# Designed miniproteins, single chains, continued (3): the designs that were tried, part 77

Each design is a single chain, and the fold is of that chain. pLDDT is the mean over its residues in the fold that is shown.

## One batch from the design tools (miniprotein)

Design m10649
Fold by ESMFold2-Fast:
Structure m10649 (fold): chain A 109 residues (1-109)
Amino acid sequence: SAALEALRRAAETGERVALTLVTSRLDAAQLAELAELFARAAPSGVALALTPEDHPEAVEVARAVARELAEEGLAAAVGVGGPATLDRLGAEAVRERALAGGREVAAER
């Protein structure tokens, strides 16, 4: 798809890209490929925005992708709906990672 090709190009060039993607047009394998591309491109400020016309499962997929990226220590915004929803879902995953890391560092002190 054009969106996947745009993400691959962003990952290759290190360009900062924000894309709105209709996940209802993607299968599980394509979503896994997107997560891998975001993991590689996240230092370039790649963001995934899922449209409101996506199915309810798109919210769970967005949360899962955001958590995977946060667990790898990568910053990316992933969500469903407008920018406020995108920020909220991405911020939640980043906060979960930051809290886990903070406790780990405190325990090691």
Scores: mean pLDDT 48

Design m10650
Fold by ESMFold2-Fast:
Structure m10650 (fold): chain A 93 residues (1-93)
Amino acid sequence: MNKEVQRAEAVRTVETAEAAIPELREALEAALAAGDKRRLASLLSAVGILRSEVSLALKWLEEAGAPEEEIERARRTLEELDRLAREAKAAAE
């Protein structure tokens, strides 16, 4: 596979996930305030999908030898998604 194409797609995936985080956080806060366990479970599923996509993107960035700034951005995005998943899971239990 072309490393430049993989890197470009990985960057786009990370940017999309990063842009989605504020909306996911707002949805989580609303679900927590409402005690909506169904909404929390749905959010956990959505965050899980994004986490898997960003995890693959991070692997592609590392394999392509992307700049450290791009790798760090992907890592920070994964950490934020992990935080959202932990909060949603704890509240859904």
Scores: mean pLDDT 84

Design m10651
Fold by ESMFold2-Fast:
Structure m10651 (fold): chain A 75 residues (1-75)
Amino acid sequence: NAELEEKITKAVQDVAEALKGSGASNQAIARATKAVIDGVEKGDKEEAIARLESLRPELGEETVQKLIEIVEKHL
Protein backbone atom coordinates (compact mmCIF):
# COMPACT_ATOMS: atom_id res chain seq x y z
CA ASN A 1 0.00 0.00 0.00
CA ALA A 2 1.03 3.69 -0.25
CA GLU A 3 2.07 3.95 3.42
CA LEU A 4 4.37 0.92 3.18
CA GLU A 5 5.81 2.19 -0.12
CA GLU A 6 6.56 5.58 1.49
CA LYS A 7 8.26 3.86 4.45
CA ILE A 8 10.38 1.77 2.04
CA THR A 9 11.27 4.92 0.05
CA LYS A 10 12.50 6.70 3.20
CA ALA A 11 14.53 3.65 4.27
CA VAL A 12 16.08 3.37 0.78
CA GLN A 13 17.04 7.08 0.89
CA ASP A 14 18.79 6.56 4.26
CA VAL A 15 20.57 3.45 2.89
CA ALA A 16 21.76 5.39 -0.19
CA GLU A 17 23.17 8.16 2.03
CA ALA A 18 24.95 5.63 4.31
CA LEU A 19 26.49 3.90 1.26
CA LYS A 20 27.54 7.21 -0.38
CA GLY A 21 31.35 7.29 -0.54
CA SER A 22 31.66 3.76 0.90
CA GLY A 23 33.44 2.48 -2.25
CA ALA A 24 31.15 -0.57 -2.25
CA SER A 25 30.40 -2.39 -5.52
CA ASN A 26 27.01 -1.96 -7.19
CA GLN A 27 26.28 -5.61 -6.30
CA ALA A 28 27.05 -5.06 -2.59
CA ILE A 29 24.91 -1.87 -2.61
CA ALA A 30 22.03 -3.83 -4.22
CA ARG A 31 22.32 -6.63 -1.64
CA ALA A 32 22.33 -4.19 1.29
CA THR A 33 19.38 -2.23 -0.14
CA LYS A 34 17.38 -5.44 -0.71
CA ALA A 35 18.05 -6.61 2.88
CA VAL A 36 16.60 -3.34 4.24
CA ILE A 37 13.61 -3.35 1.84
CA ASP A 38 12.76 -6.99 2.68
CA GLY A 39 13.08 -6.19 6.39
CA VAL A 40 10.62 -3.27 6.13
CA GLU A 41 8.17 -5.31 4.00
CA LYS A 42 8.24 -8.36 6.33
CA GLY A 43 8.69 -6.46 9.61
CA ASP A 44 11.57 -8.87 10.36
CA LYS A 45 14.27 -6.71 11.94
CA GLU A 46 16.43 -9.65 13.10
CA GLU A 47 16.58 -11.23 9.61
CA ALA A 48 17.44 -7.86 8.03
CA ILE A 49 20.25 -7.26 10.56
CA ALA A 50 21.64 -10.80 10.04
CA ARG A 51 21.71 -10.25 6.25
CA LEU A 52 23.51 -6.91 6.67
CA GLU A 53 26.07 -8.47 9.04
CA SER A 54 26.81 -11.11 6.36
CA LEU A 55 27.87 -8.20 4.09
CA ARG A 56 30.44 -6.87 6.60
CA PRO A 57 33.43 -8.22 4.59
CA GLU A 58 32.19 -6.34 1.48
CA LEU A 59 30.94 -3.10 3.11
CA GLY A 60 33.12 -2.76 6.22
CA GLU A 61 32.17 -2.54 9.88
CA GLU A 62 31.29 1.19 10.01
CA THR A 63 28.97 1.01 6.98
CA VAL A 64 27.19 -2.13 8.28
CA GLN A 65 26.66 -0.44 11.68
CA LYS A 66 25.04 2.56 9.92
CA LEU A 67 22.76 0.20 7.94
CA ILE A 68 21.74 -1.65 11.14
CA GLU A 69 20.85 1.74 12.71
CA ILE A 70 18.67 2.48 9.65
CA VAL A 71 16.86 -0.87 10.11
CA GLU A 72 16.32 -0.07 13.83
CA LYS A 73 15.02 3.42 12.91
CA HIS A 74 12.48 2.17 10.32
CA LEU A 75 11.45 -1.17 11.90
Scores: mean pLDDT 82

Design m10652
Fold by ESMFold2-Fast:
Structure m10652 (fold): chain A 95 residues (1-95)
Amino acid sequence: MNLEKLKNLERITLESMRQLGVPEEEIEKVKKKFEELKKKNPSSEELSEIARSQPEIQALERAVQATVEGTADMPAELSERRAASLARAKEEAAK
């Protein structure tokens, strides 16, 4: 059961990162970290402690939470457009 939970967390996290426009190279690094965690076959309590102690895994939990709340359903192109719009608004505010 713990291994299945870890696999589901990995899948959701990687999907969330792709939706947020994270580069595939960074997603691959995260995938490798989940591979290491799978080899250790941690208990549910150990998994929770690892998530709290590792800043990188805490960031992954945030990405998962954003997807669950529906805030991470944005394609990379749309994220880039939002960034561009914010940049323009800042330039106009500086006039």
Scores: mean pLDDT 59

Design m10653
Fold by ESMFold2-Fast:
Structure m10653 (fold): chain A 98 residues (1-98)
Amino acid sequence: DLEADLAADRPQIRADVEELWKKVKESKKVTREQELGLMAFAVLADAAGDREASALVYTTLGYIAEQRGEKEEAIRFYQRALELVPDNEEAKKLLEKL
């Protein structure tokens, strides 16, 4: 059961996303490998039903898009994060700057 297997890995998925978010904020450049990893975590978090982890992934992807000057893409990612977790202060603050 894929859903049950993903639910068992939920704490690790969150920890890995939090680590990537921290590294993205500390780095002046985002690697393609980090971006692909985040996209994979978005799929896994959605499949596991972990809205908080999924919202963190979309917030991170939005920040990456913003750093590249992709304002419209950043807005879409931040909106998706707020759709999953309406009280996500990080995504809300980042969206308000745009």
Scores: mean pLDDT 72

Design m10654
Fold by ESMFold2-Fast:
Structure m10654 (fold): chain A 71 residues (1-71)
Amino acid sequence: LSPEIEEDIERAMLRIQAAVAKHTPVPTDPADAAKEIELLRKYKEEAIKLGDFESAEKLEKRIAELEKAKA
């Protein structure tokens, strides 16, 4: 618990919502897919910390799609 938790939560939620709202097609370049996976994993970790499991689930699904494209 920190005194700035509420501000941190709101900021993190905006990032998560932006990532979820993009709904872009899977990149054809595996290097671009790898970079996006790294960013989405970071957002998913933040969503889990905030207790936003719905956003975390959506991010996990996106990560799985990108990992399939990379593989």
Scores: mean pLDDT 69

Design m10655
Fold by ESMFold2-Fast:
Structure m10655 (fold): chain A 83 residues (1-83)
Amino acid sequence: TEEIVQRLARLGGEAVELAESYDKAAGREARRILFEAILADPNSPEALAAAVRRIIELAREAGVPEEKVRELERQLEELLAEG
């Protein structure tokens, strides 16, 4: 649904901001991934969820604390369970 897509985009944005706060290069790459996913297939929650999952991994690689990374993963899995 449109609501799931909006919530996924918001979660992706939060993950981008977290990655950027620890590593600006990782944040730029994460933002690129999110933007490309939205532009390429704006009505696909599956494509956006895959992008968000990749962004969360970039946040982990950037040095975001494991507690925050796990919270992002939990939110993503909850959104996927609702869809």
Scores: mean pLDDT 83

Design m10656
Fold by ESMFold2-Fast:
Structure m10656 (fold): chain A 59 residues (1-59)
Amino acid sequence: SELERRRELVTRGIGLVLRAIGDGLDKSIATGEDLIPEEKLTGEARRLYEEGMELLKEA
């Protein structure tokens, strides 16, 4: 159903965003740097964040 499809998109989107934030936090802890704002995410963390946000936008 359409509702099931949207629920799946939201769940997957949130999961990817949380993974991106978690990766950024792990990097901050490892390097002793401040928590990286979403607009400054780079590399794989940026990719996961953008993919997650795109899924949420489609929901």
Scores: mean pLDDT 69

Design m10657
Fold by ESMFold2-Fast:
Structure m10657 (fold): chain A 81 residues (1-81)
Amino acid sequence: VEEAAELVIKAARELLKIAPKEKIKEIIALILRAIGALLEKDPEEVLRTAEELLELARELGAPEEIIAQIERAIALARAAL
């Protein structure tokens, strides 16, 4: 759970560097959700947050390195279920 949530937060922070202003609030909301899921030790919420971040990252044309980080977070969250 912890490693998956940390990867989501890291990927979301990298995505903020390339995101248009209109998407900044959405990315910040996903970071806050990942932090909450980490504090509650909720792998299902980490998984849902990572899946939403992956969809947004693909929409924004994020680099493959960011996509790979999110996909790794999804795999780790699923393994924790």
Scores: mean pLDDT 82

Design m10658
Fold by ESMFold2-Fast:
Structure m10658 (fold): chain A 93 residues (1-93)
Amino acid sequence: SELEEFVEKILKELEPLAEELKATKEPEEGAIILAEKILEILKKEVELGDEDIPAAIALAEELLDRDESSLELREAALATIGALERQLRRLAA
């Protein structure tokens, strides 16, 4: 339930970017915007447990797939999210 509330919060904060992501002509730009916004949201939620972080990453991966980004750009965005995951684990210790 707490994870569901977290996912809903992310989706609501990403709604304003939906039009911008759809309007981008370059997939790289969309992937960067999405990664930066997810990073910003996750940094505010230091109370996330280890099990919440993989679910958040999975959601980000699903959103990147919807934007039809190239595999390389998606991997770069996920690598950025992975760096945040490591930081959140340190804060949760």
Scores: mean pLDDT 52

Design m10659
Fold by ESMFold2-Fast:
Structure m10659 (fold): chain A 68 residues (1-68)
Amino acid sequence: SNLDEAQEYALKLREAILKGDEEEALKYLKEALSKVPESSRENVLKGAIEEAEKLGQLKLAEKIRKLL
């Protein structure tokens, strides 16, 4: 299902953030966004910003915030 796929990409996004791989993180974020309804876009982006900030990836958090 799209929800299961979105969760899988969310896990890969978290792993990419932990590795400091900004390019991979943005790739998996875009994939996760493609698997959720437009109405959920803002919540997915806000969650990704929170996770990036929590893990000390402030530059990545700024790049994601520009997608809001």
Scores: mean pLDDT 83

Design m10660
Fold by ESMFold2-Fast:
Structure m10660 (fold): chain A 72 residues (1-72)
Amino acid sequence: MEEERQRQETGEQAVRLLRQASLLRDAYLKGDDTGKQYSDLAQEAQKLLSSFSSEDSSRMSERARAELEAAK
């Protein structure tokens, strides 16, 4: 129960990092010099996700992807 709120906050942060990393990746593919920033941010997101189950991690990745698609 005490971990539930912490998990939610960590999950929100992971989704935010995944979303930001994907935006940096898209910018890199379009010619911006953001490859290093994308790599660093993606690694940080994965480190954060390592505390979650495979199912929770997948759900957060799907949410980040959906938010990015909605922003296009």
Scores: mean pLDDT 74

Design m10661
Fold by ESMFold2-Fast:
Structure m10661 (fold): chain A 59 residues (1-59)
Amino acid sequence: SVDDQIAKQAKSFADTVAEMDRKAGLSDEDVRKSQQAMEDAWTNILNRLEERGKKKEQE
């Protein structure tokens, strides 16, 4: 489903950011918090984009 794809993409992006943060020397705690925040943020962005696509029929 779309929700499953959104969750998977958000996780993949968050995982990539976590790897970069770890390479930059951030603490494991900061990496974990950043990963979770990115996952949530991307899920919200992708959900909004998906819903906007559905509304295009009116304008």
Scores: mean pLDDT 74

Design m10662
Fold by ESMFold2-Fast:
Structure m10662 (fold): chain A 88 residues (1-88)
Amino acid sequence: PLEEILAELDRDAEEVLKLAEKYGLPQSDIDSIKRALENIRAAVPEIYEWEVERLGEGRGAQFARDVVRAFTEIIIGIIKIDAENRKK
């Protein structure tokens, strides 16, 4: 259900923010990541509704979860690239 997808995103967001702190990102970058995660979270209910309508509840929910996971992975990738560039 939608609530479980949002709970998974909230857990992933917490892990992303801990990773950003571990890499010593500036507060301005951490704040930007927080805003990006908040924007993704705000969009999740609409994405869930679109995909449930299109694919049915089970398949639509899984697709919405996969989309949310992909966004989280992109943010983690950006954090890693930024941290690596800072070391150079």
Scores: mean pLDDT 72

Design m10663
Fold by ESMFold2-Fast:
Structure m10663 (fold): chain A 91 residues (1-91)
Amino acid sequence: MEEVFEEADAAVYILTAAVAKVSVRNGGDVEEALKLLARAIANSPLPEAQVEVARMAGEIGRETGKADEVLRYLEEAGASPAAIQAARDAA
């Protein structure tokens, strides 16, 4: 049962990242999207979900020219080294 809840939580974080990415591409508030993604990373129950969210954050940084800000928000949120690397590779 806990495993099913962990899967649902992971999906919520990944969907949050996808929504933030789409919002930014449509002219949404980039700073708010990056803060939301950093919070999703900090509260992710699964390391793999954290890496996927960080990758999407890196893509946002690349598309908006805010790659350095993305990395700073992720580091401040306590993202894992693997998640930070995924964001760098996507940026």
Scores: mean pLDDT 70

Design m10664
Fold by ESMFold2-Fast:
Structure m10664 (fold): chain A 102 residues (1-102)
Amino acid sequence: SALAARGKANTAANQAIFEEVAAQNNATGTITVEQGGPHPEDGTLVRVSTEITFRSVDGKPVVIGVSEPKVELSSDTPKAKEFAKEALEKTKKEIAELLASG
């Protein structure tokens, strides 16, 4: 959800980066957004990490770059890969919602 993405983006470090970018015209900052967790059926850990780079424009952060998502799995079973795809799509959606509402 957008709230989960905001929670991750609003860690102390990410908040500091947002504040620095907003305070300085043309300043850039990078935050890391993570999504995932244990799969409810087998506990397979899936983590999706994406870096978002911002530049300040008129006191507002504007996205100028998004890294390729990194996917980490504790298992490479078909079920784990399926969960990884779900986590990846959820991460993309939450990032889009965060950028639209933040």
Scores: mean pLDDT 66

Design m10665
Fold by ESMFold2-Fast:
Structure m10665 (fold): chain A 70 residues (1-70)
Amino acid sequence: MESEQKEIIEQVESLIKDNAEALRKLSKKEQEEKVKELLEHLRNQLSKRFSEEEVEKIIKEVEKKIKEAL
């Protein structure tokens, strides 16, 4: 994985950990909806900087990290 992509994933992981308590206070359905919204927003932002293939790799790793943090 490219170092820039890894740094972005690590930054998002840190933000999720910092906000994990707030997310855990939501119902499972609300958590899933918020995660979906976050991933959609992130995909749109990353597509301005990275290729579609690279964006999907970043999104997949971020989704995995979010699932592990909750």
Scores: mean pLDDT 75

Design m10666
Fold by ESMFold2-Fast:
Structure m10666 (fold): chain A 85 residues (1-85)
Amino acid sequence: SEKEEEEKLLKKIEELIKELREKYPTAEEMYEYLRELLEKEKNEKGLESLEKLLEEIKDEEELLEKLIEMAAQLKLAKEVKKEEE
């Protein structure tokens, strides 16, 4: 069921967001984590997206929220890829 798969993905994203908020409570810490992760993976598109967020979002709380969302999505994608190997 497409609905069941969507609910599982949403739950995984929520769990990842919670973990990331606890580990990286500031936009600076979250940015450094994301930058290192993206550089390690040679994810040029991800690095561009990260820099664009820094340019467009001037509010620290909004920036942190968007950075956490991005990190959660990247972790989820990496987990899915690992299960296919």
Scores: mean pLDDT 76

Design m10667
Fold by ESMFold2-Fast:
Structure m10667 (fold): chain A 68 residues (1-68)
Amino acid sequence: SMEESIETLVEVIKEMVDQGQEEAALQLFREFAKSLSEEEVKYLLEKLSTFVSPELYERMKKIAEEVL
C-alpha cells in the first residue's frame, strides 16, 4: 500500500538523520519526491514532520515545492 511504502521511506530518512547524514537525507528525499505523486510526497512530509528538526523540515518542504 502507499502507507506501507511511505513508512519504509520514512524509516530510511530517519536513520540517515539520526546518523547525522542530513545532506544525504535531503538528497534521498529529493530523489523520492521526483518519483512519487503529489499526494505521496505530502504524506511523506507529514510523517517526516514528527521527527526532523523544524529547519530540516523547511528544507524538505522547499525541495518538494521545487520538484512538484
Scores: mean pLDDT 83

Design m10668
Fold by ESMFold2-Fast:
Structure m10668 (fold): chain A 85 residues (1-85)
Amino acid sequence: SPSLMELYQRYLDVMGEVNDFAIDNKDNDLLQRLYQLESSYMDKMQKLDTRQALIDHLDEMYELLKDVNPEAAERLQQLRDELLS
């Protein structure tokens, strides 16, 4: 099974692609919402275990991305499922 660090690196790779997608599409609303969720994730990291903070953040990212970037959303859902395994 992948380590928490390996799953976090895969999360960062997906987020890099999502950020590039938003920039390429000039989607300022998506960029703003991504920044808001990043801030929320930092708050979760102060209150929750690292694994639980990442799981909760992936759930919120999935809800944001499922209609606008479904391929990225599915990759984040796969990461969430591996974190729960």
Scores: mean pLDDT 87

Design m10669
Fold by ESMFold2-Fast:
Structure m10669 (fold): chain A 71 residues (1-71)
Amino acid sequence: DDLISRANSLLSKSDGLLSEGEKLYNDLKKQAKENPEKKDELLAKGDKEFGDLKSAADAQRAAADDLLKKA
């Protein structure tokens, strides 16, 4: 496998995860505004899921950086 190609794939996955997290967080904020009685529950869920996606994105980025360092 080409290390640069693999690194670019991981960077693309990282960007996708961050985009997914941003969309999820915006959708949850909209739902919280429409359902204020569930606001705290929805925002807590969003914080956890966004944090998980960000951690996954950071891991993909770190793996890509490691591959580029070896290339």
Scores: mean pLDDT 79

Design m10670
Fold by ESMFold2-Fast:
Structure m10670 (fold): chain A 124 residues (1-124)
Amino acid sequence: MRREREIRERLARGVADIAQLIQSEADRVASAALAVGDEGGAAYVRDTAAEMVQLLQRVAEESRKLSPEEAARRLEEARKLVTQRLGAVHDSVSPEVGVIVDEARDKVDQRLQDAIAEVRELAA
């Protein structure tokens, strides 16, 4: 249906925007880690962000082929994985950088929740 296609395209764009947010926040967190001499933490942040960007790009691609309900469910699964992985980053960096990771995680989680809610509202 035309409406289902439009919903899928909006979801795919929203997910792409969130992937860009993850990359931007990862650069901020990595810079903070480097500023305190945590080169390993900076590398781990960048690697985790790249993995999460790839996951979200896959979800965006899949959303073009899924019903709105299935796309929302897939995005909810991705949200849980992204928040879990960002939690692992928090535990792997210095405490002062961990605060910045928590802020990034909250921003990303909120944007994913908003995208899921929008898809469900438009599908209902």
Scores: mean pLDDT 82

Design m10671
Fold by ESMFold2-Fast:
Structure m10671 (fold): chain A 67 residues (1-67)
Amino acid sequence: GDEELAKKRAELGALQAKGLAEYHGGEVVELEGSGSSKDEASGVARATSGVARVDVKNGVSTHTFIP
């Protein structure tokens, strides 16, 4: 159950990470996302400017960019 919800959350996490990397002026070369039906999502974008990571757990969102 909730396979579609987990997929949508994975996509959202990946898109948030991509947006964070692009905000820092980088070209995204690799994008990864994961999500679950229990309000968890994550995304990692590797860009020429650095690595953007987004983690969402228990309604808390953490955005990290490592140049």
Scores: mean pLDDT 77

Design m10672
Fold by ESMFold2-Fast:
Structure m10672 (fold): chain A 91 residues (1-91)
Amino acid sequence: SKEELLEFFKELAEELGLSEETVELVEPIVALYEPRNEEEEERFKELLREILELFKDDPKELLAALGSLTMLPLSEAVAAAFEQWLEEARK
């Protein structure tokens, strides 16, 4: 549910030590995300964690990654492609 996604994000923000400015940028994106099913919600949660861990100190890249994540249906293939992109971004 939307409430569960927002609660997950708030806990994640505290765990990762996100700045108040970063929380303000990300929270609306999480609040507007509408997963089609429970599997898509779980993929979103996993990718959100990875994106925040990788880009929390780069707001421009963070917003670009989150924008891309929310604009496409998060199928297994799309999630796998996103994981590949994140792995390349670590290099």
Scores: mean pLDDT 79

Design m10673
Fold by ESMFold2-Fast:
Structure m10673 (fold): chain A 67 residues (1-67)
Amino acid sequence: SSIEEELSKMDLPEEVKKELAEFIEGLKNKDPNLRFPKSFNSLDAEQKKKLTEIAEKFGISANVEVF
């Protein structure tokens, strides 16, 4: 599964899903210009947990503790 496919399973607006997919891909690629998306602050605890699980699935475990 791709990052986009996993995020498509979340009950979030399409624009938010796209922003989060780009954020997770940036973390995976260790992008030095990566910033937290504004939509991240709008996520509830359950949504943040699901995002964390998606990040871990794609090998971003070292950055997961910031969620």
Scores: mean pLDDT 72

Design m10674
Fold by ESMFold2-Fast:
Structure m10674 (fold): chain A 114 residues (1-114)
Amino acid sequence: SLTREVAELGERAARLLAQGKPVVAIADINDPEKALEKARRLIEEQGAAVVPLSVDEETAREIAKELGLSDPERAVRLAAEMLADAYAGKVDSETFAKRVAELREEEQRRAKEL
């Protein structure tokens, strides 16, 4: 059961977080099983507290639109990285807004080169 595997990995990640282990984000679109496999490997091999974010393509586009980004894969990855940083106590809402603005600026700069 996918739900059971998510719960088991969540418990393992919470224990590693409590031990002060590094926090790592992984992002995947339309493949929750692949995201879980990657999370399991990172937890088992590196002892990292893993925050997986796996969404379907429509949700990924919605996240991108909400963040003002055109690339759904990059938007989902940014969201996962920010979530991992928040779990590690490294970011607040102001830092998040700044990172989103920087990424929007990079996309606008890239679009002008086309």
Scores: mean pLDDT 66

Design m10675
Fold by ESMFold2-Fast:
Structure m10675 (fold): chain A 55 residues (1-55)
Amino acid sequence: SLEDLVEEIVAQDLSPEQAGIELLRKLKERNIKVSDLELARAMMRYYLEMTDKKK
């Protein structure tokens, strides 16, 4: 799922720019189609997860 991909990318501890590129690449590789809204939601979850991971 999209959420699983976000968690996988969070685990890689990439910069926000690299995380975005990697997420788009993996979505295309796995043929997962998402709307702009779903993508924005996933990026927001990534940000929250990274902030929460910081203690």
Scores: mean pLDDT 71

Design m10676
Fold by ESMFold2-Fast:
Structure m10676 (fold): chain A 73 residues (1-73)
Amino acid sequence: MISYSILEAILRKHGAVLTPEQRALLKEAGVDERTIDAVNRRARALGLKPVTPEQQDEVLAELRKAIEEAKKK
């Protein structure tokens, strides 16, 4: 299971907020919707904003990697 701390770390690293598509990916991967909403709210509270399409691709790749690592545990 992907934890809140892992998601927050990814968003902070990239200075990003989760897009609707990224939220859907996390929900399909079995991440609790409350956790997804809490992380995105935290990112907004930190002043993080939606990033460029290129940076969104990097965030998406990190999220997919974290999901795969969580499935192994």
Scores: mean pLDDT 76

Design m10677
Fold by ESMFold2-Fast:
Structure m10677 (fold): chain A 62 residues (1-62)
Amino acid sequence: GRLEEAARRVREAVEAAGGVAPLGEVMRRTGVSRATLNELVRRGLVGRSREGDTTYVSPVHA
């Protein structure tokens, strides 16, 4: 479905960045909106972490 395709694109972008990438970079590379990214995190399809004022995206543990 739409969310599964978005999750795949996010995981590909994060993997290309070495396993973790800033939220803004992921959005720019994939075209995925912040709302869609929040839904992917809520469903456990991708991980999110914060260091200081920067939010990072990671693949969820497979």
Scores: mean pLDDT 78

Design m10678
Fold by ESMFold2-Fast:
Structure m10678 (fold): chain A 81 residues (1-81)
Amino acid sequence: SSADVEEIKRLLEEAIRLSTNPEAQELLREAIRHLEEGDYEAALTKASAAALEIHEKEPDNRELLDILSRALNLLQRLLAE
């Protein structure tokens, strides 16, 4: 739904603010772009790549990892529809 897309976008934008890693921030911006284009598979791919980068470079940023987990779960539900 449109409301789910807006919530995912909000979570990804929050993740960009919480991250200090420039590569992860760029991947999250690409995820938002794909989400806005309606390409949920590409959005999930980019958000998943950002999550891997954050797990490697910012593993102690628990708030960021929680927000990313929520965004990824919502993106996966959009793809299941």
Scores: mean pLDDT 88

Design m10679
Fold by ESMFold2-Fast:
Structure m10679 (fold): chain A 59 residues (1-59)
Amino acid sequence: STREERLEAAIRLGKYMSDNDYDVSLLPGAVEVLMRALAAGKSAEEAFQEGIRYLEENR
């Protein structure tokens, strides 16, 4: 993934968290899951969905 793809995915995740009232304490874990998915070769959309799953699991 490019730096631009990683930044866009992270911004989308942060906005999703804000829009859906997720606790800010979940942000480091959600970002880590997203970055690991991108490092594993998943698309930005797949990585974003993995971040959302983390947020729902840890709610």
Scores: mean pLDDT 81

Design m10680
Fold by ESMFold2-Fast:
Structure m10680 (fold): chain A 104 residues (1-104)
Amino acid sequence: DLEKKLREAEEHIDRLLRGVELRLEGKSSRRPLSPREAEMLRLLLEILRTAARQENDEGISLVYQAMQALLEGDREAALAHLEQLLALGLDPELVRRLLELLRA
């Protein structure tokens, strides 16, 4: 059932976003985010909102994967996903800022 799989994916994304929001607010029991990590996650949330408004499924998937890679400390995977977002032309100024922060 395609609709069931889509709902499950949406639930997974919602849980990830809620976890990110709690960490950004300092309400998480996990170690606090660095200022750079917090800025990168805020930029990714902004790009995600743009992708969602455009119904850009590929953009949504790439933002989700970039958030997961950043939270896991997988810088190489995060870079690859951000470069794919840049190639899609999704919020290029925000993606370029993210690449700058991630490379610093």
Scores: mean pLDDT 77

Design m10681
Fold by ESMFold2-Fast:
Formats: sequence, structure tokens, C-alpha cells
Structure m10681 (fold): chain A 88 residues (1-88)
Amino acid sequence: TLDEIIEKIKKETAKLQVEAQQWFKDDPQKLQQLLKTLSKMQESAIDLARELIKRGVSPEVALDIAVGTLQSLWSMRKWALKRELLNE
């Protein structure tokens, strides 16, 4: 169901939040900004899944695309953050 898809997206986002807390434990301001970004990414992933299902994509494929998009955006964010840290 759509509710099960939403819960799975939230669970995947929670894993990324734990990773963010580990990376920025000593920088509360950056951590807060990153957590806010993750919340927006979660909302976008849920909206994507809803739209895909509305357009006739199977729930399983919609979940895979939404989670894959979330993971890709997070990977790009990690890449950008690592570059910034290396330039200190």
C-alpha cells in the first residue's frame, strides 16, 4: 500500500539521519541544516512515489525509484560535503 511505501521511505531516511549525526557530531549548526535537507529530500521522495503510483507504476517499482532517487541525492550531497571538508 502507499502507507507501507511511505514508512519504508521514512525508514531509509532515518538511516541517513544516523549517518549525518555521526559525521557532524561536533558541528551542531551543520547537523541541523543537513537534517533539514534530509527532511525535504524525504518529502520529495514520498511525492515522487505518489506520482509514479498515480501514473500506473507498480508500488514495488515506485518504491525502488523513490528510494534510489533519495540515495542518489544523498550520495551527491556526501560528495559535495567531502570536497568542502578537504578544502579546509
Scores: mean pLDDT 81

Design m10682
Fold by ESMFold2-Fast:
Structure m10682 (fold): chain A 100 residues (1-100)
Amino acid sequence: STTQQQYIDQVDTVIMRVDGYISYIDQQIKDNSDNPDVVNVLNSARQQMQSIQSQINNLRNQLRNSTTDQQSSSVVTQVNSQMDTFDQFYSDSISTVHQL
């Protein structure tokens, strides 16, 4: 259905954002390789972000197997909740780095 495709597009957009943020953290680790305190904060954030990325990918697979709009809507709500947690970890790690 059109609604099912809209749910898929929303989750795919979230996955692209997650991939972009992790790539940015990877670049910051390289750019700050001479500062162990910064690298340690970013590596910890990266590990947490990768954990959430794995959860979002699992939810994407659940969405592929969903047979009702109710099930798809529930999965999207869970993806958005995971993304809110991801955004918080990202924001907190960048703020911590700026204080170092």
Scores: mean pLDDT 88

Design m10683
Fold by ESMFold2-Fast:
Formats: structure tokens, C-alpha cells, sequence
Structure m10683 (fold): chain A 59 residues (1-59)
């Protein structure tokens, strides 16, 4: 059904968002070791953007 197809597409999008969040977290952690507080702030903002996108996708 169209509803089932939409649910599957949404699940796939949620998985992509999770994968992107994991990559951002890894990059942020590495950056923090090398660049300090500025990289931490930028990483937090990027993680918040991904979280907002995830919440929008599951709503």
C-alpha cells in the first residue's frame, strides 16, 4: 500500500540521518582534539541540526 511504502521510505531516511549523525560525532571528536572549543561549538550546532531533521522526519 502507499502507506506502507511511505513508512518504509521514512524508516530509510531516519537511518540515513542516524548514519550522518554518527559521522558528524566522529568528525567532531577528532576536531576537538586538534582545534579546541571552537570546533566543539561548531560540532554541537551541526549535531543539533541533524537532531532537528531527525525529529521532523519522525513526526
Amino acid sequence: SAMAARAQALAAERQRIRDEALKVTGETGKGMKENGDKAEQEGIQRAEELRARYEAAVA
Scores: mean pLDDT 70

